Designed miniproteins, single chains, continued (3). Designs and how they scored, part 103

Each design is a single chain, and the fold is of that chain. pLDDT is the mean over its residues in the fold that is shown.

## One batch from the design tools (miniprotein)

Design m11578
Fold by ESMFold2-Fast:
Parts: C-alpha cells; structure tokens; sequence
Structure m11578 (fold): chain A 77 residues (1-77)
C-alpha cells in the first residue's frame, strides 16, 4: 500500500492516501482489500475529483454502509 501512496499517478497516490486514512481512523481492512479499493476508486475518479468524491469512491469499493460513508464525508467536510 505504501508504494501506491508514492505512485507517479496523482489519482492513485491520492486514492491510496485517502484509503489509508479511512482504514486507520474508521475500520480495520487488510492490505489486499485496501489495494483493490484504491485501484477501483482511482478508476472511477479523475485527476480533478474532489477529496470528498475520492473518499466516497474508496468507501464504495470497500463495501462500507451508507452510515459509515456519511461519517467519513462529515469528517472531510
């Protein structure tokens, strides 16, 4: 996961940092699940996506409930 945070692709790097922040503060997820979520979120967002949109894409890829997604978005607002 650290290699993705240092990716030359800014979207992948941003998604990886957001995913690690979500994992560390809100839930315990394996590195494998986190990697899959990062790549899925990066594919669904653009280099111009807001941090909130990126966080939502990561949460969706991780299969988080709407309640947990709302909590994450509230912290980022």
Amino acid sequence: IEELQNSEDPTVAAAARMAELIRKNFLEVSDEQLREAVLAAAARTTEKSSPMKLALAVADALGLSEEKKERILTELS
Scores: mean pLDDT 73

Design m11579
Fold by ESMFold2-Fast:
Structure m11579 (fold): chain A 67 residues (1-67)
Amino acid sequence: MDAQEAARLAAEVALRAGGSEELATKAGTGIAIYAESGDEAAGQVARDLLLRAGASEEEAEKVLRAA
């Protein structure tokens, strides 16, 4: 999956879970950085943001695996 597609998926998951547009955008950006660079810290921040939005740990893990 390309980084932009992974970022879009992350944003959609965050919004669907009840997160704000700001939170969804930040989660998407973190996933894009993780997908492009393999930066584990960026992936961890994105995971935390998805969980804060109300996504389950399983949903967050699926987004990271898709990246």
Scores: mean pLDDT 81

Design m11580
Fold by ESMFold2-Fast:
Structure m11580 (fold): chain A 77 residues (1-77)
Amino acid sequence: DAVKKIEEMVRLIEEDFSKPENQKRIEELARELEPTLEALAERLAADPDNLSADDQRFLDAINRLHRAGLRWEEEQR
């Protein structure tokens, strides 16, 4: 489940992104998600106004991941 993989990445960032184990796991999850992201990009290019519920959940999860990354970057200041 692509959404669960993104949620795991969010949890790892929120737990402690400075840990090498967490960074390695996030990199592994990102590599596993690459084909799914490419497939989503193709569907968005074909018909952005008619997304499936699963695609919308995936986009929502990506937005949560982006926000988690931004929060972590702010904490470094």
Scores: mean pLDDT 78

Design m11581
Fold by ESMFold2-Fast:
Structure m11581 (fold): chain A 69 residues (1-69)
Amino acid sequence: EELKKRAVLTAAKNAYELALKMIEKDPSKAETAIRVAEHVRNTAELYGVEEAKKIADEALKKAREVLES
């Protein structure tokens, strides 16, 4: 149980870094970064990991800001 929550949190941190690198290299991939962040957010909700959900929400916000700029 705790091991699963740690795995979800680690996955959220990794996905956040991937999303940031993706939009830094190519801003046109902001939509793809949004999809990655949404997937991580859904997984965090399923496992009830609030910290992972917050990380996914921050990634989603940054990707949306790039898309709208």
Scores: mean pLDDT 79

Design m11582
Fold by ESMFold2-Fast:
Structure m11582 (fold): chain A 69 residues (1-69)
Amino acid sequence: VPARLAPLVDSPVNEVERLDNGAVVVAREVPAFGVYVALVFGPDGSFLGVVEAPTREEALAKARALAEA
């Protein structure tokens, strides 16, 4: 994991998924808004974007699509 992602990966509330292309998805629930948020980083650790969805499954699907673009 790139050094700049270490605080996100080490957080017990964050779900981290590493993709086959080397991209990293960091997802978490935001109870205050009733949504799931996923941060997407490229294989080099560059920030690609953020996605929001009402469910974990939708947030991860959107994040994977963004990482593959």
Scores: mean pLDDT 72

Design m11583
Fold by ESMFold2-Fast:
Structure m11583 (fold): chain A 93 residues (1-93)
Amino acid sequence: LEEAARELREATRETVRKMREAGARQEDIDGVRELAEELRRAAEAGDVHRATILYTALSIYLIGVELDVGDPAVEEAARRLIAAAGRLVDVAE
């Protein structure tokens, strides 16, 4: 659980960095950070149902960001973030 939470934090930081480099809107960067942090807190609290909802919300949000920015580096970072988020939800069960 602690390792999966650490991976999520690292993937979130990398995704935010790539989004910023690609000129993504600050509100989109803030949205990704907020959803990832809420997901981490839900998983650490053992709220698997809430963690699953937040995982789905983060996945949909990142699709919107990828479509708006159109940067392959952002797309790659977003996929790694989704993978880390999924692993955290799996470990929280």
Scores: mean pLDDT 84

Design m11584
Fold by ESMFold2-Fast:
Structure m11584 (fold): chain A 74 residues (1-74)
Amino acid sequence: MSELEQIREQALQHARNLAAALAKNKDILEQVAQESRQLAAQLRDKGPLGQLAGEALELLAQILEDKSQAEKDS
């Protein structure tokens, strides 16, 4: 249990780090968020690893969408 929880937390942290790196390129935020959503949907059906990867990509997409919206509000 603890090892799987640690792996999940690490994957989500990698998604956050990747989102921060991608957020430097304002022009691609919306496109990358859309692509991450599509890939997440595809991976969620691929078993436990796919579900974890899908969750991480969904978090990435959400962060990028929130960042893109904040740019429009600023």
Scores: mean pLDDT 75

Design m11585
Fold by ESMFold2-Fast:
Structure m11585 (fold): chain A 87 residues (1-87)
Amino acid sequence: EEELLKKLDDPDPKVRAEAVREILTNPEMSDEAKVKAIEKAATDPSLEVREAALNAVRYTTLKYSDELKKKIEKPYLKLFFEVQIAK
């Protein structure tokens, strides 16, 4: 978990996109780590990272707890907006 969170700050956008995807799609990952991944992706300058996060959330949101869904609502909306602007 800690190692994947550090990869969110990697200079390579492909590494950051992969870390975001792994954190968001892994059911063993903490709610805190998932929230941080979405928040970092929402402010990431790379469209690849932002789209990876948006797609991962869409894929896994039905597997998330109601508490996690509530916690990610605001960062997810920010991420969604950032992806729509970039297109």
Scores: mean pLDDT 74

Design m11586
Fold by ESMFold2-Fast:
Structure m11586 (fold): chain A 102 residues (1-102)
Amino acid sequence: DPELEFLEKQYEKHPNSISLLEYLLYTYVRNGDFEKAKEVLDKLYELIKGDINRALIYESVVNDPRASPVEREVAKALAYAAMGQRDEAYEWLEKAIELSKK
């Protein structure tokens, strides 16, 4: 996957880029890689926990009819992570991966 290779290489150069980590998370979810998606979500959690404005942005994606079902489930995991709710973030991450396989 040339897109994944590019994203992983960019992540090595910019390990605290939230936008890059969000894209990398979505790519691992789309590929069904729960373990790597969870590692990325853990890094995102440490960067975004307590960011109420970011949680609201993710919730806007959850409620956006233009977003794909997988994008909405990933946004829900990210919203919980931003709210500091790690266990709920993992639950929604697993749901997003299950949905991506359909």
Scores: mean pLDDT 85

Design m11587
Fold by ESMFold2-Fast:
Structure m11587 (fold): chain A 78 residues (1-78)
Amino acid sequence: MLEEVDKLFDRLLDEAARRGETAFQLADRLDARRRELVARGELSRAGAIRLDIAASFARLMGFTGGYTAAQLKEILEK
């Protein structure tokens, strides 16, 4: 469900921030988890699209602003 995908995103964002990762590393982490869950049949098409959008957003923020995962967490929690 969409709510479970949002909780997964929050967990991955928190993990990336805790590890001092860049927004690009967060995007790679999101893509890796999406691929794993799709391969296991544990992610709906809508959920896969939502994670793909989240990864694209993280890459955009890394490219345009040089944001870290910790900075993205700060922005999204506001």
Scores: mean pLDDT 81

Design m11588
Fold by ESMFold2-Fast:
Structure m11588 (fold): chain A 80 residues (1-80)
Amino acid sequence: ELIDYLHKKLIEVSKATKEEALEIMREVSDELARYLPEVAERLRKTIEKIEEVENDDIAKMLAISALGTALREVERAKAA
C-alpha cells in the first residue's frame, strides 16, 4: 500500500546519490499527486530547493527529511 511504498522509497533514498535521490523524490511526487495533490505539490517545491543546494550531503539529508514529512502526512490522512 501507499505507506509501505513510501517506507521502501525512504530506504532507497538513504542509500542513493543526490541525483538518484532527486529522481526518486520526483517519482514519489508523481505517485502522491494521484491521492494527495497538496502533499505532492509541497514535495515538488522542496525538490526545487534541494536542486539549488551545492553540498551533496546536506541535499541528501533534506531529501530524507522531506520524504519522512510526506510519509507522516500520508499516515495522518489515512488516520483521519
Scores: mean pLDDT 82

Design m11589
Fold by ESMFold2-Fast:
Structure m11589 (fold): chain A 78 residues (1-78)
Amino acid sequence: MTPEEIVEEFKKRAEEILNSDLPVEEQEKKLDQLEMEAAWRIQEYGAETGDEEAAKKALEEVRKISEEYYKKLKEKKE
């Protein structure tokens, strides 16, 4: 799986979580797990292939997407 595919799957699954009828607390927990999994896979790719630039770009993209979704979840809590 390429870093771009990992980011795409993360975004798709994160959107599914955000749009679900689950309690905000459960959505936050699932999003956190999903972010950790994506970050781990991207870091593993970088370590195995030596393509640090692709790994760095993918990690930055996951972080940005995650920050946006955490902000939306925080708005639902408050």
Scores: mean pLDDT 80

Design m11590
Fold by ESMFold2-Fast:
Structure m11590 (fold): chain A 102 residues (1-102)
Amino acid sequence: MEKKAEMAELVAEMLRRLAAETPDPQERAIGERLAEALLEGARLLREGKVEEALANTEPGTEEQARIRLGTESPDVALEQADELLKLGIEPELVEKLKKLAE
């Protein structure tokens, strides 16, 4: 549980960095919303409320799929991090994510 929460927090940080680099206010707002959702999921995981964290992630929208990515699947989060790295995310954040997945 702890590692999953840390991964969700790390992915949220990556999303915030991408949002900060985005000149479009709408795209920035989307990135911030996704980061906030991941942080809430991480908080619920740290409190041991795994069912509540999962219940907040219905696999029906892109936004909800990204939340599930950060909380349920380290492997898929790593694949997403590699994609974000190609978009200019700092290598140090990707290294942290890989260490947490181990």
Scores: mean pLDDT 63

Design m11591
Fold by ESMFold2-Fast:
Structure m11591 (fold): chain A 101 residues (1-101)
Amino acid sequence: AEEERIEADIEEALAILMQYSLDGFKSDEEFIDYLKKVGVSEEAAKYIVEVIKNSDPLLRGYILKLVAEKPPKNVEEAKKIVEDAQSRVERLRQIHAERAA
């Protein structure tokens, strides 16, 4: 059922907020280096860093999670990851509005 996946997404979102809400990086260069270590191309890493600088902690966490699952090899793949992360965050917000915890 979709509800089971939604509960998992909520728990995962909370874990992501705790684990990835801190930047931990002193510069964009350090962040790019981290992304390259997880297999992201340099072009995609630069794009991701720019997006993350303008993202809420939850969106940032989802972007990093999706990047870790399938590191983008170019900017087009990175854009698809950002769009997927945005969709997940919006879906989670809608579910929170429907279900008072």
Scores: mean pLDDT 70

Design m11592
Fold by ESMFold2-Fast:
Structure m11592 (fold): chain A 102 residues (1-102)
Amino acid sequence: SSELLEKQKKILELRLTLPKEEAERKSKEINEELIKELAAQAEEAMRRGDLATLQRYMLSLYDLGARETAREIAERAGLLEAFERQAERLERQNEEILEAIK
């Protein structure tokens, strides 16, 4: 959890301090590491039967762009329908935020 927060902070710092192209490249590398860590933690939550933690990690994977990985984990956990409803709500909220900024 603390390592994930530190990596998210590094992505934000890179976007604020580096040229766009270099920030995008380094952010992609950190994102790939975050996706691997979140997927591993989701698998562990599933093994423990911690459905609340599993749902949080699946939504985090979806938000980071690892949508197929999140969907596959949800399907294996028997949570696919609930996950798809939550992901759809997130997408609607993000669209509303973007529209409000315009």
Scores: mean pLDDT 74

Design m11593
Fold by ESMFold2-Fast:
Structure m11593 (fold): chain A 96 residues (1-96)
Amino acid sequence: VDEAIEEIAANSTAEEVRVYARYVLLAGEADGHGEVVELAREALRYAEQGKLKEALEKLYEARKLVAENGPFSPAALAAARAAVEAEGREVAAARA
């Protein structure tokens, strides 16, 4: 797991990790998963600092909690996906 996280961190941008952490945070908020929300917030904080390994470790912990407590609802996943896609379009427009 640690080697996989390090490999993903080496090949991921801070923006990609931030987008994924935002997605997990929004899905967790929609389903009321307080522990997942806190882990996603910590991951976002680490990603903003360029600490991609630490960010991915927090996201892995969130994923384990989701696996133990059941998957996010389809509605929460749809809402999180729509919000992340909207944010991505704004970032792309700002770069253009």
Scores: mean pLDDT 71

Design m11594
Fold by ESMFold2-Fast:
Structure m11594 (fold): chain A 79 residues (1-79)
Amino acid sequence: SMEQVEADLGELAEGFISAARDALEKANKGEATYEQLLAASVLAKMAIGILRTLGYPEDVIKEAENILKELEKKIEEMK
């Protein structure tokens, strides 16, 4: 059913945000590679798109956007 597909996509998006958050925490410890941060930023962007499409609360979306913003900042610093 469409409801099951939406639930599965929501879980996928939440998983992507968790992975992105973990990558950011590693970056804050100096333990992340440039390639890992690039991958994490792609996952965060995909997750934000999914969360917006599914109508997740604005505070959840803003938290995901803040994770992406911090990842992009770390990426720029590692060029």
Scores: mean pLDDT 88

Design m11595
Fold by ESMFold2-Fast:
Structure m11595 (fold): chain A 80 residues (1-80)
Amino acid sequence: SEEKNRENVLRLLEALAEESPSEEVRRLAREAKEALEAYLENPSEENLKRLEEVNERLLEALKGLPREVLERALERARAA
């Protein structure tokens, strides 16, 4: 469901923000979570654009992480 997908994404972003060894990834994950929460509260064009821009930067930063870090974040998100 859409609701379950939103919850899973928020948990994943929270896990990345808390557990990532990269300060940049932690910062971008926090920004992505805040942008997603802002969009869910007020689905405006400005909030959507901010969410898309932060997500693009986060995805680029994630490409530099070891696979094990991403697997741990996914596991933590599923456990929450």
Scores: mean pLDDT 78

Design m11596
Fold by ESMFold2-Fast:
Structure m11596 (fold): chain A 113 residues (1-113)
Amino acid sequence: MRFEIRFRASDSPEAEELARELGQRLGPVLVEAYKRYGPEDTRRIALDVVRALSAAARELAEKYGGTFEAKVERISPDEVRVTLTLTKDGYKVTVEIVASGVTVEEFRAALAA
């Protein structure tokens, strides 16, 4: 079963700092989800991660005067990818979350929360 989180930042100190702030929000969410669901419940873990990181990305976009964009796409019959993009002043931070066993509709609902 696949569950992956990938951070990408533009080649700038500002983008790196923003990526670090998002990463700091991720740690506690993973710990809480692992305690609640166990490490094998990647579906519920992925949904909690998407809810938390999308909320954090929106907060940071508002705080820094940037823009937030979220995209959900099926990348294989069993895998869905969520891409969270934060853009400001020519730099960009992207978070990609890939999970098996989660539908496009479930991820869209998590993004709306």
Scores: mean pLDDT 82

Design m11597
Fold by ESMFold2-Fast:
Structure m11597 (fold): chain A 75 residues (1-75)
Amino acid sequence: SILVEDAEKVTEEEVEELKEAGIAAAKAGDVASAVGHILRLIGMLISARASDSEKSKRVAEKAEEALKEVLEAMK
């Protein structure tokens, strides 16, 4: 799939950066930026779940948690 990337290239740090940026955008009412960060986190989650490595499992867990936190900040 064109949307599936090598999960080993995705880092926990990148997930944290997207989470922080997404939460900041959501709290500022910047819906377009918040949605952009959410879509990127979804892409990272899909890519991480496509791999069976220990690192990819941690990235998937972090991405899922980050996605939930950004969505909660939009309320």
Scores: mean pLDDT 76

Design m11598
Fold by ESMFold2-Fast:
Structure m11598 (fold): chain A 71 residues (1-71)
Amino acid sequence: MMEEILELLKKLYEETKGDEKKYEEELEKLPEVAKELAEGIRESLEAMKEAIKRIEEDQEGVREETRRLLA
């Protein structure tokens, strides 16, 4: 069930916050389906964070210039 897999992923992240070695050890204990999904989600989230950061930086520049022009 997606719900059960989600709970496993939440537990993985909560118990391994910032500890890569502990993350790898706990990841090894999960079912293969959960391991594969966790890796895929992590890669997707990292790509999304980079994209959001770039967009925010671009939008902040535009917002600043717009405020200056409309003042």
Scores: mean pLDDT 66

Design m11599
Fold by ESMFold2-Fast:
Structure m11599 (fold): chain A 83 residues (1-83)
Amino acid sequence: MAAEEERQRKLFEEAEAYLLQLANRLSQLLGTDGTLVTQVEKAIEQGRELAEQEGFEIGMERMAQQMQKVINDFLAEALQARS
């Protein structure tokens, strides 16, 4: 039980790091400000809060779903800003 929780926690932490790296790379490539990074940080925080209540596996799934929306909205805004 404790070992499984530690495994899930480690995966969650690695996902957090990956998502922040992705946000920074997209911001750099598209020449946007820190808005994407802020939105990603909020998605991570919401996932972490749920992970503490329901377990890291459920928190990870929530974080992933919120990240899909954040990235989709960011790309839509970036395409409109180009125009």
Scores: mean pLDDT 75

Design m11600
Fold by ESMFold2-Fast:
Structure m11600 (fold): chain A 89 residues (1-89)
Amino acid sequence: DEKKKEKIKWLQETYGLSEEVAEKIVNGVDEVDPEFDVPYSKLQEYAEKLRNAKSEEERQQVLLELLEAIAEALRARAAELQAARAAAA
């Protein structure tokens, strides 16, 4: 999918993510809900913190916080979809 490849490239170029990390984020979103944009909105929110990181250690800490925030959002979305499915017959 060209859109998926462009999204991976955008994550790598805009946020300095490795191809492996960018692919895991895109695949994680697609597995839970391809229309779920919250993880990508969090990347935009964290972009300034990533740019303002004064050291590699600080950058790694910001990146870890971002990845944890994305994982939390994906878990919450998966739980929401599961609850909706359980409520429907």
Scores: mean pLDDT 77

Design m11601
Fold by ESMFold2-Fast:
Structure m11601 (fold): chain A 104 residues (1-104)
Amino acid sequence: SVEHLIIVLQLELVGLSASLMLAPSNPEAAFAGIETTLQAIIDTLQELIEKTTNPQQKAIAQETLAWLQDVHARFQTASDEERLELGREAIRRLRETLNRINSI
């Protein structure tokens, strides 16, 4: 269900935040976690777009998907410092997206 996918996105946001928190002590694990979670968020957003009948929710999810696909691509060739910034930006954007979806 759409409601279930929104909950999954909320849990993925928590996972992304947790991965970022590992960066000072274990950057390898942090970056692997960020990459894996970004891909999971992309997959969840694609499923949300397919299942939602709400055109506003679909538009928001499509905008966020396009942005996260760009972030995920940039992450692959980024420096460690750039990866941390991309992770922080992804957290901020996903929070905004969830707030917008939940307000509809």
Scores: mean pLDDT 90

Design m11602
Fold by ESMFold2-Fast:
Structure m11602 (fold): chain A 89 residues (1-89)
Amino acid sequence: DLEEKVKKKLVEIANKPSLLEKLKAAVELWANTPDEKIQEKIKKDIIDTLKSMGVPQEKIDEFESLLKNKDVEGAYELLEEIEKEIEEK
């Protein structure tokens, strides 16, 4: 169940990296997933998405630190800032 849902979210993120809601959903699934393999896949896909969006490495490092601490709220805030900056042309 959860694994299939996670895979679907990862595919959606890869297809639509600018959609913040997909990234937030992936972060939430990552934080609530007990399986380290699934967590690693989710994290990798999110990081790859951020890289494809041109996010600076310092921001990516900060985001990864938030994920390691399971700070979902902090990760959401960072993703929102990134999206707003990009979407404002």
Scores: mean pLDDT 72

Design m11603
Fold by ESMFold2-Fast:
Structure m11603 (fold): chain A 68 residues (1-68)
Amino acid sequence: SIREKAKALGSSEFSITLGRLLSLMLDGKTEEAAALAKEIEGEEAAEKAREFAERIASTVAEIEARAA
């Protein structure tokens, strides 16, 4: 589980990893976010991360389109 990975990596390393995951999602790097999520929690997390990254990217694109 994510909690078990946190203990294995140490709290600071786990926080950095989560920060990187969120940054990848916000940047629209869906495949990289999915790969990182898979390393942490496995296949289900990769699919969830991809879906969430796509939703963020769609929202950002919609905001940018409306700002144009």
Scores: mean pLDDT 67

Design m11604
Fold by ESMFold2-Fast:
Structure m11604 (fold): chain A 67 residues (1-67)
Amino acid sequence: APEGFVEVGTAEVAGHRVRLYVNPETGEAVLEVDGVLRRTSSSLAGAAAVAGGDYEAARRVGEAAKA
């Protein structure tokens, strides 16, 4: 995980396993897709978790983004 980011969960999107990371101080989010880090917003990360059916990961992204 990048410095200052916390792993908040995992999701499956379009058949790919993704890991969700959020910086709780900035609200910035990063997705790791098949081992590749991709910058994104916390709202996009939360939407991806919901689309993948991982509501717990979506909840954790939302909580981290509020901090």
Scores: mean pLDDT 64

Design m11605
Fold by ESMFold2-Fast:
Structure m11605 (fold): chain A 61 residues (1-61)
Amino acid sequence: GNEEAAKKGAEAGAAASKKSGGGGSTGYIVPQMEALDNGGDAEAARKGGIEGALLGGGSPP
């Protein structure tokens, strides 16, 4: 479901962002895109973005 997509997107996006040296906005945006790629919707993207930013060492806006 959307929550699983958001969680997967957050973890995958945070890992990708860290590998590329990304943080801040990049840490937020990448998890959003990964959540969408995992079949999530706009809500999943937003939740994934927030969690991904936190996991990637950034803060959500």
Scores: mean pLDDT 64

Design m11606
Fold by ESMFold2-Fast:
Structure m11606 (fold): chain A 79 residues (1-79)
Amino acid sequence: SRIEEILERLREAIERGDVEGIQRSMTELYVLREEMSDEQLREAAELAREAARWAEKQGDTRLARGSRELAELFERSLE
C-alpha cells in the first residue's frame, strides 16, 4: 500500500532526524487522509506525536507545532 510505504518512510525519517523527510511524509499522509483506514489514521497520529516530541527535544518549535496539529487532524478523521 502507498499509505503503508509513506508511514514506514515517516518512521525512518523520525529515527534518522530527517526534518525534510518528516515534513514530506506528513504532507503526503495529510493529502491521502480521506483514503486512510482507521488503523492507518491512528498510526499516522502516533507517528506525528512522536515527530512532535522529537522536534521539541531538538528545539524545533515550528516542526513540533505543525506535527501536533497534523496528529489532531488525523485523529479528527477517525470515524
Scores: mean pLDDT 87

Design m11607
Fold by ESMFold2-Fast:
Structure m11607 (fold): chain A 93 residues (1-93)
Amino acid sequence: ERRRELLEEARRKAEEAVELARRAAEEARRLGDEETARLAEAAAGAAASLEALEDGVRNAEEALRRAAPEVQPTLRRALELLREAARLRREAE
């Protein structure tokens, strides 16, 4: 059941990352940073596949580069979890 455990852990981390990315989008929107909010929402877009997780990582990285200091901690945590989810899903293969 190692594969199943890895996939379940990846799913949990991806779900947590999606929630954090949505919170970061709301934080950016409150600051009037519509572009960072859009990128953070895109990072929340799917945890359904490895490709979607890798796209999420790319969008979260771009959002973090643009983000105000107030939004950065939430985005860093989301990025960390997306990277871990992608790693676990790749290992499960």
Scores: mean pLDDT 81

Design m11608
Fold by ESMFold2-Fast:
Structure m11608 (fold): chain A 87 residues (1-87)
Amino acid sequence: AAIEHLRRAREAALAGDLEAAAEHARAAVYALRPEALELAKAAGLSEEEAEAMVDAAAEAAAEMLRRAAEAGRAEEALDATIESVEA
């Protein structure tokens, strides 16, 4: 699911649709929410803290993608992110 969202973000960014690309990047982070919550709980964080971190990560991913696209690096940034999620 997360990889599929990242792939859609990549295609949207290459098509110049930065808004759709940002939305797909957020969706990719939210697709990893169950795993992120389990890791946060294992680290001793509350559910509220864990959810706030997921929300922050989703917004950070969208902003990072917008900045990468402005620099012509959206494809490179998304390829690196997909590899990180697959590893």
Scores: mean pLDDT 75

Design m11609
Fold by ESMFold2-Fast:
Structure m11609 (fold): chain A 58 residues (1-58)
Amino acid sequence: MEGVLVEDDGSEAEKTLRGYGILPGDYVLAVNGERVSSLEEVVKRLTPDSVIEVEREE
């Protein structure tokens, strides 16, 4: 599957995503209907009212 894997690397991106309930091991597929290719792009596109498309392995 294509998406951005959230890794537990202690980055600001990980900390920001954790605030939105997105955890290490999750794949972010799109933010606000737009496909993303990096965690930096995800964080840049996030707003308080963002719709985030996420895939979890089990």
Scores: mean pLDDT 73

Design m11610
Fold by ESMFold2-Fast:
Structure m11610 (fold): chain A 86 residues (1-86)
Amino acid sequence: LTPQEEADVALALLLIHAAIAKISGKMTVEEAKRAVDLANRVAELGTPEQLRIAAEALDIMSKYAETPEAKELLQKTAERLRELAA
């Protein structure tokens, strides 16, 4: 995969995780950490537009976080991606 293709795949998987969280109504700390890893890959390789989309996906996931730890992790990552996209 090229760096752009890796960013596209990471973003697609992140959006799938956001959809699953919304449908299931829950996001565990383990799932939140996996989402953050995908978001970090988008931050490394993606465009500013992709970073903004990833931040929105993380905001959606944070609404379904099962613990304060998972919620904080997702929210802090979303904020960092928005700052990088600025």
Scores: mean pLDDT 88

Design m11611
Fold by ESMFold2-Fast:
Structure m11611 (fold): chain A 61 residues (1-61)
Amino acid sequence: STMEEVERIALRYWAEAVGAGRDEAAARIMALGSEVARQAKAGKPVDVEAVRARLEEILAA
């Protein structure tokens, strides 16, 4: 499902942030993941690739 795909992607980027000692980035990744999960639960459209791009931007900063 779209939710499972987003959760898998968010967890992967979160693990990278934690492993790099980037606690603020890890928190931002979790916040975005939670927001997207709320949207999907409400039946709103979720663009997985747009979410991935935003997660990569957080990790790259």
Scores: mean pLDDT 82

Design m11612
Fold by ESMFold2-Fast:
Structure m11612 (fold): chain A 70 residues (1-70)
Amino acid sequence: SPDDIFQRARQAVSQLSGDIRDKVIQAIDQARQQGHTTGQQIIDQIKTQGLSSSQLIQVIRRMRQGGVIP
């Protein structure tokens, strides 16, 4: 269900440093509020948060490991 993907996304990023984690969780919540339902849409929302390329690579890796994206 859409709720399951958002829970997996939050769990996947739980081990990130506080500042990065808070921005990413905010983006996950915004994607949910906007009616997005896919892992790619969550990633696209996270990209709006002004993270560096290295931080985005770390987030994408976590999301893949958490089963949010293939």
Scores: mean pLDDT 82

